Designed miniproteins, single chains, continued (5). Designs and how they scored, part 31

Each design is a single chain, and the fold is of that chain. pLDDT is the mean over its residues in the fold that is shown.

## One batch from the design tools (miniprotein)

Design m17046
Fold by ESMFold2-Fast:
Structure m17046 (fold): chain A 87 residues (1-87)
Amino acid sequence: SMEKRKKALEEINKIYKEALEKISQVINDPNLTKEEKIQKAKEIYNEFLKRVEEALKKYGLSDEERKKIIEDLKNFFDQVLKEIEKM
């Protein structure tokens, strides 16, 4: 159903925005070392990956949609780690 798919995408978008906000807070925290920022970014990634997988399972999104969403999340965090490494 379209309503079920819309709810799934809205929830995943919220999870993604929360991940972005948490990462921004970590990157901009002057009290954290580069190593601590990397560790916290990985923890945030694992938390949001789990939440995304649970949402995908609940709403029964297609394998293609799941793969794209998981890949987008992975690419986002890969870029975050590269930015932290440059600091």
Scores: mean pLDDT 79

Design m17047
Fold by ESMFold2-Fast:
Structure m17047 (fold): chain A 70 residues (1-70)
Amino acid sequence: DAEFEAAKAAARERVRALAAELEARGWSGTAQQFLDEGLAGLDAARSAEEVRAVAAGAETLHRMVLDSLA
């Protein structure tokens, strides 16, 4: 499914970008955990809709981490 694969590729790049932002702030352990959990969630997703839900969850978690640590 081209839509599913495109959504998953875009979500993987976004999760990597969010993890890189945490790493750039000096939070390498948090960044690695965030990346590992985000990629695992995307790997388990079976549809474009599930991929978008995982990506939305990653955006929310990233914001909560910044609010807690910054």
Scores: mean pLDDT 85

Design m17048
Fold by ESMFold2-Fast:
Structure m17048 (fold): chain A 64 residues (1-64)
Amino acid sequence: MEELLEELTEEAIAMQKAGVPPQEIIDRLTARLREAGLSDSERHRLLFQAMLAASKKLLAEDRA
């Protein structure tokens, strides 16, 4: 699960830097989570986690 979250976070960062609209990012990450066989509720939680982690990762890259 941590590996999947990292992949989604990196994809979110790349799409944000490319200027992809938030709705597109959500759709892309949701498709990834569907392939992992997760429930709708789990997908929504991980999607939120990935989006939040992407923001934290961008800040952490400047510091770490």
Scores: mean pLDDT 74

Design m17049
Fold by ESMFold2-Fast:
Structure m17049 (fold): chain A 55 residues (1-55)
Amino acid sequence: STAALTAQQQSLLDQGVDYARKNMDPSASEKEQQEYNKQLINVSQQISELRAQLA
């Protein structure tokens, strides 16, 4: 399952990059940016949890 956890971590990192890019998009509304920021926090928490499992 370590390979599966590593793949999930990479997927979450990719999602974090995508949300960060969308959050920095000047054409996005404030509400949209707040939602992207919330998703970034969620992704960060999930990455921390997976790192604990991989250690």
Scores: mean pLDDT 80

Design m17050
Fold by ESMFold2-Fast:
Structure m17050 (fold): chain A 55 residues (1-55)
Amino acid sequence: SAEEKEVEEEWVEIFKKKGYKVSKDKEGRWEITMEDGTVVRSLDEYLEHLRESLE
């Protein structure tokens, strides 16, 4: 939905402002490269990456 798309775009813009590498795949999905080189495609993947860092 439009609301879900807005939420996705909002967190992507936050990462762009923080200086992360942000791109789109051929399907138009967002890809964000983390400091360790991990690529995350959703907020859920980002949270999983953070959980690994926290142990």
Scores: mean pLDDT 71

Design m17051
Fold by ESMFold2-Fast:
Parts: sequence; structure tokens; C-alpha cells
Structure m17051 (fold): chain A 93 residues (1-93)
Amino acid sequence: SEEERRLEANRDLAEFIVKQLEKAIEYAKKTGSLTKEDLEDIENFVKEFLKKMREEAEKASPEYRERLQAIIDEFEKKVNELLNKLKEIIDSK
């Protein structure tokens, strides 16, 4: 169904973003090239993605909304942990 496809797409994109943040952390540790401005750009990108997912959830059927909200909650928890780690590395320069 279209709802199942959209759930899979949101989950896959969320996983992709998490993996990119993990790579950014490794890159920050190895090169030290990432700045506070780069961190702000990454944080803004994550905020926009979360906003779009929340807007989709608000417009969704109750069943789809519940399942999408679970993806949003897991994603938000993971990205907050990763962004805090990235910030700590950048601040340690």
C-alpha cells in the first residue's frame, strides 16, 4: 500500500541520516575540520527533516500516524545522542 511504502521510505531516510551522522563523528575525530557552523547546518537539516515527518503524521490516518510517530520518536532519540557526541568533539578542539 502507499502508507506502507511511505513508512518504509521514512524509516530508510531516518536510518540513512543516522548513518551519515555516525560518519560525521568519525570524520570529526580523524580530521578536526568540522566547525560549530557546520554543526549548526547539520542540526538545522535534522530539525527540518523532523518537522516534515511530524507534518506528515498530523495529516495521516490514526493507524499510520501511530506507526510514523514511533519512527519519529526513535529517530529523534538517536540523532540527539549523535549530535551531542558531535558537539562534544567539536568543542574539544
Scores: mean pLDDT 86

Design m17052
Fold by ESMFold2-Fast:
Structure m17052 (fold): chain A 65 residues (1-65)
Amino acid sequence: GPEAEAARRRLGDLQARGFALHELGAPATDFEVRLTSPSELEITAYSPNGTARLVLPLAPDAVLP
């Protein structure tokens, strides 16, 4: 539901911020968060030092018969 999507997006943003600070040595000025598949999230962080990309696996949706 919308709350689960908001939580996933917030987690992605927090991970992107930590990733950008670690990889770029500076806080990101902007983020792009994109679902590349139902089970995979792509995060792009932008900073004055450059850009960093991270692909995160998500738990797949339960497929019930």
Scores: mean pLDDT 64

Design m17053
Fold by ESMFold2-Fast:
Structure m17053 (fold): chain A 100 residues (1-100)
Amino acid sequence: MDAYHEELREEGRKKAKELLEKEKWSLEELEKKIEELEKNPEKADEKELIDLTYLYGLYLIEEDPDDPEAREQGDLGLAHGAFMDKVLKEGKEAELEAKR
């Protein structure tokens, strides 16, 4: 079993729960935010897109837990969000080191 994918999913779930508690967003509010970003994708902040990926993944799992496709898509979203967060952090650290 791939421990790396499981670790990413767990990290994504923790992050999504923390963001949900902090922002207190509903699924409807998340959908509106996604529509706003889709309308102007060039203005989207990478961190905001990652945070929305975590929250939307969690909501897919919570809204229809009996749907295996919804659960699979939610798990993929959480894992992908965690992967993107790590890539973004590594990129910024590399840029800061290069400017030093």
Scores: mean pLDDT 68

Design m17054
Fold by ESMFold2-Fast:
Structure m17054 (fold): chain A 77 residues (1-77)
Amino acid sequence: EIVVTVRGPLSEAEDTAAELLRRTGAALGVELKGDLKDPEAHEAGLKALYEAAGGKLRVSGSVDADGYVVLTAVAPA
């Protein structure tokens, strides 16, 4: 399985979410277009990753004790 985890401060949650998409795209061999901090580009990127994962992309998020956002994407290899 492909597992991608990113961590960043809550104040930079948009940057952290964009980084998750960038790293997941690289791992799946998917080219993502546009500024992934933009909601429309972010949604299009998520759809592309979901399709590349055969509909089996799982994304989860939490905030740790230090106030950091931890985001994880899991896809079949």
Scores: mean pLDDT 81

Design m17055
Fold by ESMFold2-Fast:
Structure m17055 (fold): chain A 90 residues (1-90)
Amino acid sequence: MKEIEELKERLEELRERIRERDITAVVEAVELLRRLHELGVPAEELLALAEELREPSRAAIEAFNAMPPEEQRAVARELGLSDEQIAAAL
């Protein structure tokens, strides 16, 4: 099915961005994996895809946590969090 293949291609692009420590790509990858699950991709395949992203995502999260608070807030706004939610989380 073309939609599943398109989402898998997007996941490969997100993998490169996650490797560049883009935390927004980590969030998008989680949403993509959820969509693949809804489209009937087997849990075994989804777990394998998630495992491939585990260490790059960990590095991206660690890089985010090492950012100055101003940069963390900018990233959180890019993720669609409100200023109130950012103040509560960061």
Scores: mean pLDDT 74

Design m17056
Fold by ESMFold2-Fast:
Structure m17056 (fold): chain A 100 residues (1-100)
Amino acid sequence: SMEEEKKKLEELLKELIQLAIDAQEGKISEEEFEEKAKKITEEMIEIVEKSENPEEFLKYLSELTKKALEEMEKKKISQKLIDKFKAQVNKIAEVAEEKI
């Protein structure tokens, strides 16, 4: 269902945000961040590819991304990590847009 897809998307995006926080705090290496972020992004892309409503998915992703960026700014996450996060989200958005 769309509700289950939205819930899974939110959970995966929260994992991606936590990864950026962990990298910022030195709990994981930049290499571990890249590897884990890629895996999360691939899971999110798989959800998009299976979605029957890519337009709703894209809208929800946009709303979640805006909130995520506000949280990362509040936590003073580095611009380098924010840019890496944005690059991952853009890959997901591009796949969704190709289905519209």
Scores: mean pLDDT 84

Design m17057
Fold by ESMFold2-Fast:
Structure m17057 (fold): chain A 110 residues (1-110)
Amino acid sequence: MKLAEKYYELGKKYYEEGNVMLAELYYTSAALLYIDEGKYEEALKLAKEGLELLGERNPMMLTSLAKALIGLGKYEEALKYAKEALKSSPKNREAQKLLKEAEKLIKEKK
């Protein structure tokens, strides 16, 4: 299913139109759909693009980036971005979950 590609195109369109809120929604949704499909490198690239366009401290892009990094086995980098997301949005449930998951995965790696 090409739903992630459709959402990415919508995110680009809304950003070009100056609708930052809809751009964030569609970039985040596209990244999460790529993660659900196991396309972690595609999700990572999109989340990095979203950070450049929407701001380096955007908590939705930071959580999407951390989640993609967990999928790629890059747990130390995932922990870094989950912490940055919590710094930007301290009550963000997804960021809290990703931080705990990354810490656990780091401790389990010998």
Scores: mean pLDDT 84

Design m17058
Fold by ESMFold2-Fast:
Structure m17058 (fold): chain A 81 residues (1-81)
Amino acid sequence: MELSKEELEVFRQVLELAMAAVDAEAAGDEAKAAAYEAQMRKVLEDAVKSGKISEEQARKIEELVREIAELTREGYEKARA
């Protein structure tokens, strides 16, 4: 699947915020993790509202970022086992 320049830019921003949320969660800062997740949702909503990406593209980015975040959490857990 080909990703547009706009889709890749949104993906990068959302991934950075998701990784920051995972790091904050691992550090026990639940409020900070929630704040990063809220920023991530806003980036996706703003990108769709501005016409930069479609709702379908936003859903795809959200699913992919969620999968990467989950694999990152599992990797940390397994590395400490």
Scores: mean pLDDT 79

Design m17059
Fold by ESMFold2-Fast:
Structure m17059 (fold): chain A 96 residues (1-96)
Amino acid sequence: SEMDFINSLSPEDREKYLKIETELGVEKLKIAVLKEDPRLLEVLEAAEEVIRRYLSEKLPESELPRLVEEVLEERGLPESLKPEILELVKKLLEKY
């Protein structure tokens, strides 16, 4: 459950997650409106899942590459997307 996940986070991580979700939602809307490459939606959704796991498990940043690989494998996405997803995840976590 989304609410169960959100309620499991610290107040600081909850605020961070909600800000990240808002930015990702805006980016998904831009892709839809501007008729951009649909591959970008897969990147955004994979990044979202990585961030969820990272925050829920309270992992160090050194584990981010492993989480990206795990999410890509589970979603059936190519490993070639790993650098792009990792960069997006790090950017969002640093920004908020």
Scores: mean pLDDT 81

Design m17060
Fold by ESMFold2-Fast:
Structure m17060 (fold): chain A 70 residues (1-70)
Amino acid sequence: STLSLDELSDEAKLFVLELAKLLLEKQNLLDIDPSKMTIEQILELLKKLSAEEQEELFEEAGKIVEKELG
């Protein structure tokens, strides 16, 4: 089941936000504010990617979160 954004820790919220930014950049959707995206919209963009591409974005987002919070 998908959790709402409000149910996530600050680290998880930052991860989701960075993931949304990376997804928007990859899809060339510059007009969309990543902070206003729902989890459902993020999942829709993820579904357009292969499992390998999804793993790469998860790793990249995770590294950004570690850098910002560490």
Scores: mean pLDDT 74

Design m17061
Fold by ESMFold2-Fast:
Structure m17061 (fold): chain A 91 residues (1-91)
Amino acid sequence: SITAVDLSEEERERLERLLRELVEELLKRHLEPAREAYENMDPEEARKVYYRLLAEMYGELLRRLEELGAPEAVIEAVREARELAEKLAKE
């Protein structure tokens, strides 16, 4: 099976670059449009909204990574990040 540890250094660098570009795109789509709302919210409510949107972003990132055939280790790491964001949204 293809995993992060099975990739060459060049393939790892390409994957890291692709992941950075995808994350930047998803952050702009999911988080930045709500930035104005955060400034006028209670800090605790703003924190919960932030983590809910972050979890949604990670959900879309998971789908895109699966479509791109990303290594299972990368997919699992993003899934764990989503679960953590969902937990933080609830306290």
Scores: mean pLDDT 73

Design m17062
Fold by ESMFold2-Fast:
Structure m17062 (fold): chain A 73 residues (1-73)
Amino acid sequence: SRADELAEKALEKLKEGDLHGALRLLFQAMRYDPTNERTIKALEELERQSKERGDVATAQAARFLRREMERAR
């Protein structure tokens, strides 16, 4: 699905260290499919890496989006 494709691209951005690029792609993925499991898992990984790097704002955004998607299930 489009959400799966966007989540995979976001994971590629995370491997490159592009946290903001990953967040943008995952936000788009959520809009296509608000319950997509791959997107939820990618948001968990984004939150983890953002916390490790001290990017509190990105970590909080990723956590918020993940919780909203989990609620939509």
Scores: mean pLDDT 87

Design m17063
Fold by ESMFold2-Fast:
Structure m17063 (fold): chain A 100 residues (1-100)
Amino acid sequence: SLEEEKKLANEFYKLALEAIDKMRQSTLEEFRKIGKELIDKMKELAKKASPEIQKVLERAINEMEKILNDPNLTKEEAIKRFEEVFKKAMEEIQKIIDSK
């Protein structure tokens, strides 16, 4: 339902924003752990999502995993890219919800 999709979207936004804020306050070693925990939570949300929202979340998960596994990124660069991936996913999910 539209209500369930809105609830899932809001849960994703909350988890991502909290994780990104926590990553900014963390050490380089801890930021990667926080990012992985967010990805694991996003994978659980994707299982409960509609097929259209699931595709958006799966793309975001793949991009975020690449960011965390890139040894050449600084903490600040990795967090910025994480934010860009999240913002794009949020915009795509909102368009899906707003189309209903």
Scores: mean pLDDT 86

Design m17064
Fold by ESMFold2-Fast:
Structure m17064 (fold): chain A 87 residues (1-87)
Amino acid sequence: SEERKKVAEMVGRLLRIMGLFEQLYLEGKADKETVEEVSKLLVKILKGENVEESIKKILDLFRKAGMPEKDLKVVEEDLEKLKEIIK
């Protein structure tokens, strides 16, 4: 089923984004406020609300928290693919 494959891909990409963010949080580089803001922005993306702006804001928050560029690139690719899946 195509719907099941799309949902599975969505879940997998969300888990990867969250895993990279969890690592950043465990290193003390992201605070609780950043966790709350990222969660709200991810929900907006999943609802199709201000998707482009929400993606940019998540990437800016992660960059400000000191996420490495290699990991930021993975997050950007996952967020862009989530955008395409929800469309």
Scores: mean pLDDT 85

Design m17065
Fold by ESMFold2-Fast:
Structure m17065 (fold): chain A 75 residues (1-75)
Amino acid sequence: GLLVQMLIGEGNYYKKLGDYDKAITYYQQAIRLADSQGDNSSRAQGLRNLGDVYEDMGDYDTAAKYYAQADKIAA
């Protein structure tokens, strides 16, 4: 819902600032809230955004795992 998208937006904001720890925290909150609501679409979006953060940090293995989780949920 709206709250999930606001949490994703906060994560995106902190990612742009280079505050990856805060970005991860907001994306994880969005993923948990989406999961509790059965919102597979928003959960997949949060997981993809979390993958993007790990890729920006140079952790390609962790990024790939989150992208794979998002793809399985979205399918």
Scores: mean pLDDT 88

Design m17066
Fold by ESMFold2-Fast:
Structure m17066 (fold): chain A 80 residues (1-80)
Amino acid sequence: SEDTVKKDKETLEYLLEYTKKIVETLSKEEAIKALDAQIKRLQEYKEYVKKTLDKEDAEKIEKKIDEVIKELEELKKKLE
C-alpha cells in the first residue's frame, strides 16, 4: 500500500540521518564497523522486502534502500 511505502521510506530516511550523527561521535574504526553493520542489515531488509511485498511497493522501497546504502558506502569511503 502507499501508506506502507511512505512509512518505510520515512523510517529509512530517519535511519540514514541517525547513522550519520552517530558516526560523527565514534572513532574511525568504530564508525566503519557501524556503517558495515548498517549496510548489511539494509541488504538483508531489501531481500525481505522483495519476498514479502507486492512488486510495485517492493520496487519503491528497494530504490530507497539502495539510495541509503549508497550514502552509507560513500561515508565509509571518506573514513578509509
Scores: mean pLDDT 87

Design m17067
Fold by ESMFold2-Fast:
Structure m17067 (fold): chain A 78 residues (1-78)
Amino acid sequence: SAAEIAAQQAALAAQQAKLRAEVDRIRALTTNPQTLAQLAENRHDFGLQGQIIRQNYANLDPDSQAQLDAHAQRLANG
C-alpha cells in the first residue's frame, strides 16, 4: 500500500539521517586520540557493530578517512 511504502521510505530516511549525524560526530571527534583509537579498532569488527562502523567510515570524506587510517597505523606500530 502507499502507506507501507511511505513508512518504509521514512524509516530509510531516518536511518540515513542517523548515519549522517554519526559521521559528523566521528569527524568532530577526530581530534580525540582515544575516540579515534576505539573507532579504528571497531571498524575491523565483523559483527553488526563493525558493519555500521564500516558504513560510517565509507560516508566520511577522503581526508577524514586518511586521518583515521593514519591513526590506526600509529596504533598498530606502537
Scores: mean pLDDT 62

Design m17068
Fold by ESMFold2-Fast:
Structure m17068 (fold): chain A 94 residues (1-94)
Amino acid sequence: MEELIERSVPPLAVLLRAVREILERGLAPAEVAEVMARALREARRIAEELIARLGAEEVAARAEADWEALPEEVKRALEEVLRRARAEVAARRA
């Protein structure tokens, strides 16, 4: 996992670190939403900095390649964590 985080584009690396923290600590749904919200804000900030330096096309290409290189289990874990975070946010808005 750490090697995958280190070799991934920084925005994706931030999201992978958040997923690892959530899975390792067994966080409650409310805490999962907070951790993911923070990670998404940080990932967006880093992505904007990279886009300014490399251009949006290059950043998107690297992110896509890194995503495709992830093990299927890691992709499913990230999707599941994002699904849980979205459900918690929706519940709070209702």
Scores: mean pLDDT 75

Design m17069
Fold by ESMFold2-Fast:
Structure m17069 (fold): chain A 68 residues (1-68)
Amino acid sequence: SMEQELQSQVEFFRAVAASSPDPAVRARLEALVAEAETALKQGDLARAQEYVARAREVVSELEARREA
């Protein structure tokens, strides 16, 4: 289900945040994960998906910088 998929993505981004050496990146990802978790608890899957998408964007920006 989308709820299970979003929960898995939240867990993934939480792990990425925990392993991030940059405290600013960690704080940004943790904030997005917290918002997504709140949305999931409220049953707002669309809002949860938006925060997960923002977290994915942060990770993509970091990957692009590491490959450069």
Scores: mean pLDDT 83

Design m17070
Fold by ESMFold2-Fast:
Structure m17070 (fold): chain A 72 residues (1-72)
Amino acid sequence: HMASPEELKKAIDELYKNAKEAIEKGDFRSAAVYIAALGILTAAAFLNGHEEVAEYGRKKIEEAIKLLDEKK
C-alpha cells in the first residue's frame, strides 16, 4: 500500500527539481504547488516512520523556500 523510502525520496527529488525550475522561471504559482506537494510527501514519510526521508524532504522544502525568497 505505502510507497517505499526509496520511492518517496525519488518523488521528493522530482518535486524539488520542479519547484526549483518553476522558481527560476518566475512561475511562483507552480512553485507553491510543488512546495506544498513536497510538504505532503515529507509528512507521509514522517507518519510512516521513514525519519531519514522526512528529514531529507524538510531540507528540500527549506532550500526551495530560500530560493523563492531570493527571487522576490
Scores: mean pLDDT 83

Design m17071
Fold by ESMFold2-Fast:
Structure m17071 (fold): chain A 60 residues (1-60)
Amino acid sequence: SKEEIAKRAIEGAKAANSGAAAGAAAHELYQLGLVSREGTLAAIRGTGEEAAEAVEKGLL
């Protein structure tokens, strides 16, 4: 459920055409301990491997 919440927040930010907002949301959720790194990256991978790589570099 936490991973699903992260996925929806990230998809919402991406739908607003803001990869930066998606990355920031993912990072904040991870820092707060609401989702795991693996769960966050799995949610982003639904939008593509390149997007996942970019967010991963911004997360850690």
Scores: mean pLDDT 62

Design m17072
Fold by ESMFold2-Fast:
Structure m17072 (fold): chain A 67 residues (1-67)
Amino acid sequence: MSELEKELEKLDNQKLTIEEAKELAEKILSEEEVEKIVKKAKERFPDGILTTLEFTEILAELSEEQL
Protein backbone atom coordinates (compact mmCIF):
# COMPACT_ATOMS: atom_id res chain seq x y z
CA MET A 1 0.00 0.00 0.00
CA SER A 2 2.72 2.54 0.96
CA GLU A 3 4.66 1.41 -2.14
CA LEU A 4 1.66 2.22 -4.37
CA GLU A 5 1.35 5.68 -2.77
CA LYS A 6 5.06 6.28 -3.44
CA GLU A 7 4.60 5.26 -7.10
CA LEU A 8 1.68 7.69 -7.52
CA GLU A 9 3.72 10.46 -5.84
CA LYS A 10 6.62 9.71 -8.22
CA LEU A 11 4.29 10.24 -11.21
CA ASP A 12 3.35 13.73 -9.93
CA ASN A 13 6.99 14.57 -9.14
CA GLN A 14 8.52 12.84 -12.17
CA LYS A 15 11.41 14.85 -13.57
CA LEU A 16 11.25 16.00 -17.19
CA THR A 17 13.90 17.55 -19.38
CA ILE A 18 12.93 20.64 -21.40
CA GLU A 19 13.14 18.43 -24.53
CA GLU A 20 10.65 15.92 -23.04
CA ALA A 21 8.33 18.78 -22.00
CA LYS A 22 8.53 20.16 -25.57
CA GLU A 23 7.50 16.76 -27.02
CA LEU A 24 4.50 16.58 -24.67
CA ALA A 25 3.48 20.17 -25.51
CA GLU A 26 3.72 19.46 -29.27
CA LYS A 27 1.00 16.79 -28.88
CA ILE A 28 -1.58 19.26 -27.47
CA LEU A 29 -0.50 22.78 -28.53
CA SER A 30 0.41 24.77 -31.65
CA GLU A 31 4.04 25.44 -32.65
CA GLU A 32 3.77 29.04 -31.39
CA GLU A 33 2.53 27.91 -27.95
CA VAL A 34 5.27 25.24 -27.77
CA GLU A 35 7.92 27.95 -28.36
CA LYS A 36 6.43 30.03 -25.52
CA ILE A 37 6.46 27.02 -23.15
CA VAL A 38 10.07 26.14 -24.00
CA LYS A 39 11.12 29.77 -23.46
CA LYS A 40 9.39 29.97 -20.05
CA ALA A 41 10.79 26.58 -18.99
CA LYS A 42 14.36 27.63 -19.91
CA GLU A 43 13.95 30.92 -18.00
CA ARG A 44 12.56 29.23 -14.85
CA PHE A 45 14.75 26.09 -15.00
CA PRO A 46 18.20 26.99 -16.38
CA ASP A 47 19.39 23.50 -15.34
CA GLY A 48 16.97 22.12 -17.97
CA ILE A 49 14.99 19.90 -15.56
CA LEU A 50 11.46 20.40 -14.19
CA THR A 51 8.72 18.22 -12.61
CA THR A 52 5.46 17.22 -14.30
CA LEU A 53 3.64 19.49 -11.81
CA GLU A 54 5.81 22.48 -12.77
CA PHE A 55 5.22 21.69 -16.46
CA THR A 56 1.42 21.65 -15.95
CA GLU A 57 1.65 25.02 -14.13
CA ILE A 58 3.40 26.56 -17.18
CA LEU A 59 0.70 25.05 -19.43
CA ALA A 60 -2.06 26.55 -17.24
CA GLU A 61 -0.46 30.02 -17.31
CA LEU A 62 -0.20 30.00 -21.12
CA SER A 63 -3.78 28.69 -21.49
CA GLU A 64 -5.03 31.67 -19.44
CA GLU A 65 -2.98 34.12 -21.58
CA GLN A 66 -4.39 32.60 -24.83
CA LEU A 67 -8.04 32.39 -23.70
Scores: mean pLDDT 72

Design m17073
Fold by ESMFold2-Fast:
Structure m17073 (fold): chain A 96 residues (1-96)
Amino acid sequence: EKVEKLKKAIDEAIEAASRAGNATTSLEDQINLSVILIGLSVLKLSVDKVTPESAEEALRIIKRMRELAGKISDPQLRAEVIAALDKVEEAVKELL
């Protein structure tokens, strides 16, 4: 159940970042969103084997992605991506 919640949160974050990437005309924002999408995809591949140690590493990765999301120029897209990443962070914390 907790793993399914995390998978859903990651899928929602991937969708939010993909929508932002399709909507933005900024090359810098497209690069930052691409990095976020890669990070989320890697986290998703690791979800079924999460340990407390890998959960701590996931939280560090999410924090870095959140820092990149904070640089998105469009305030609505920025808020949507940050909110989705915050949801992923909460789901990871439930595994600790």
Scores: mean pLDDT 84

Design m17074
Fold by ESMFold2-Fast:
Structure m17074 (fold): chain A 95 residues (1-95)
Amino acid sequence: MEELLEKLKSEDPEVVREALEKLIETEDDPELLAKAAEILAELLKSEDERVRKAALEGLKKIVEKSDDERVKKIYLNALIDEGIEELVEAVEKSF
């Protein structure tokens, strides 16, 4: 678990994607999913567009897996903060 959360902080989008896939498969704990969402939200501030896209895709997967309102709020706030207008509209229609 903690090793997976550490890998989510990687600047390598492939490492982030693999850690995310494993986390989603093995963890149903809303607290751990919320921690992962917070880490991914910070990665959205990365200067590397590939890292930002991997983090956004991961947040989407976590929000689909978790019914926790905190996770949904983290995802929506992250999209708004990054100014991703098209994705904000898509998420609003998906909820």
Scores: mean pLDDT 70

Design m17075
Fold by ESMFold2-Fast:
Structure m17075 (fold): chain A 94 residues (1-94)
Amino acid sequence: SLADRLAEAKLRAGTALRGLKQYDPSKSSESTARELAALAPYLRESPEFRAYAVRQLAALGASAAAVLAKLTSHPDPTVAEVARDLLAESGLAL
């Protein structure tokens, strides 16, 4: 159901956001990249979910900005696109 899909998307977002909050810039961001790629369909399909993710990232601040900026150059175009869009929409881009 739509409610089940949104609940799953929120759980995935929670995992990605925990990865962003706990991100060590000296280490690989690959697990965070995989979580962002998994969120891409839900971010495209649900404006409400996209707004939720953007608000959560804005609340994380500098730690989210650092990892998203790194992921904008990721070799997976889905990861790079999601990272650029979220960085811009959350107001964390410089």
Scores: mean pLDDT 71

Design m17076
Fold by ESMFold2-Fast:
Structure m17076 (fold): chain A 73 residues (1-73)
Amino acid sequence: MAAPSERQRRQAELYAALGLSYALEGKVEEAVRFFERALALDPRSPEVRRAIEEALAKRPEIREALEPLLARL
């Protein structure tokens, strides 16, 4: 797979931060959409993975919604 560009990595990190923010607010559908966008741009980003893991740690109830994304990590 081609490595993401610096711009794509930054955009993925921004989407991951937005996903985490929405997850902390309980906005699960928005959180999933932003994490999906982040993984589409940088599927192996440690920063995106950490944001998803932090969301799960603080909001365990979203785990089922994030399971398909976790399978891709």
Scores: mean pLDDT 79

Design m17077
Fold by ESMFold2-Fast:
Structure m17077 (fold): chain A 62 residues (1-62)
Amino acid sequence: SVERVRELLEETRKRFKCSDDLHNDTLDDSIRIYREQLREASEEEALQAVRMVYEAGCKGVT
């Protein structure tokens, strides 16, 4: 569920110390990705994809 995504990202935010602005922007994008992934993948795979994208966003551009 979307609520699981929010919980996952709040925990990840604390670990990576994302700013509030970056967290909010990435949260909306992560929810979109989660919904898209659920069309072709399991919920566990969708949550893993969201986690990877969120982590990359918090670290900034490589």
Scores: mean pLDDT 71

Design m17078
Fold by ESMFold2-Fast:
Structure m17078 (fold): chain A 85 residues (1-85)
Amino acid sequence: MSPEEKAKELFIKHFTEFLNEVDAYLAANPDATPEEVLKKAEEIKEKHLQRFDEESEAAGVPPELREKAKELFNEMFEEYKKILA
């Protein structure tokens, strides 16, 4: 597997886990305010970004690809926030 393929695999894994955890929070907390939802989504994002960084480093993904993937994760999160509000 190329470094790019490994970065993509780990990105998809952790971003999917992020979305599933936010969905689980929303299902468990139907009365949560938009502010509470956004705060929790940010906490979940940081946790999954940390796991992505740790796993991608352990897998030998170059720093440049790790940084690009984290930038994309944050950009996708900013768009996702518009749907959560």
Scores: mean pLDDT 86

Design m17079
Fold by ESMFold2-Fast:
Structure m17079 (fold): chain A 64 residues (1-64)
Amino acid sequence: EEEKLKERIEKLEKEIKELKEELKKLEANLDESDIKQVNRIIGLKLRIIGLEFEIELLKKKLEE
């Protein structure tokens, strides 16, 4: 059970790292007047927050 939780956390952490790299590349070339770019950046930030929240819940479950 703990092993499966650790594997899930590692997978989510890898996904977050990949999304953060994509976000960094988009922000480096951001034209703030481009609504499509701004919306994509917002979408990526929200997805990262959601995944980070899931990791915190899984970590809390491991402490039990």
Scores: mean pLDDT 80

Design m17080
Fold by ESMFold2-Fast:
Structure m17080 (fold): chain A 60 residues (1-60)
Amino acid sequence: MEKIAKAAKELGDVAFENPRFARAGALAYGEAVYNSGTKEQADKAFEEARRRADERLAAA
């Protein structure tokens, strides 16, 4: 569980000006767990969400 909070926090840190990205990370984790039921999949979803947030921040 703390991994979810930590990942979401990191997303927010990368795009703190857009707190919605932190929520996207949490949603991605929830969806991955629901879909596959494995933490590995959830971790992958989080990393992808963070990468997207970073890309957006760089584009801004």
Scores: mean pLDDT 60

Design m17081
Fold by ESMFold2-Fast:
Structure m17081 (fold): chain A 61 residues (1-61)
Amino acid sequence: LVEEMAKRTEEEILKIPGVLKAEVRPVGDGLEATIVAETSEALHRAMEVAARANKELREKL
């Protein structure tokens, strides 16, 4: 479950224009995202995707 959500979240973040790198991994009871973006807009969108994934994960656990 957690690994599947990490992979899906990483894929969604990488599809955002302006994201140069994304790595999402399970850490403890949630997901940790490492994101490199060329614009603040892309970074904020990526952070929102990661936050939604963390919320969904906690709801399933």
Scores: mean pLDDT 77

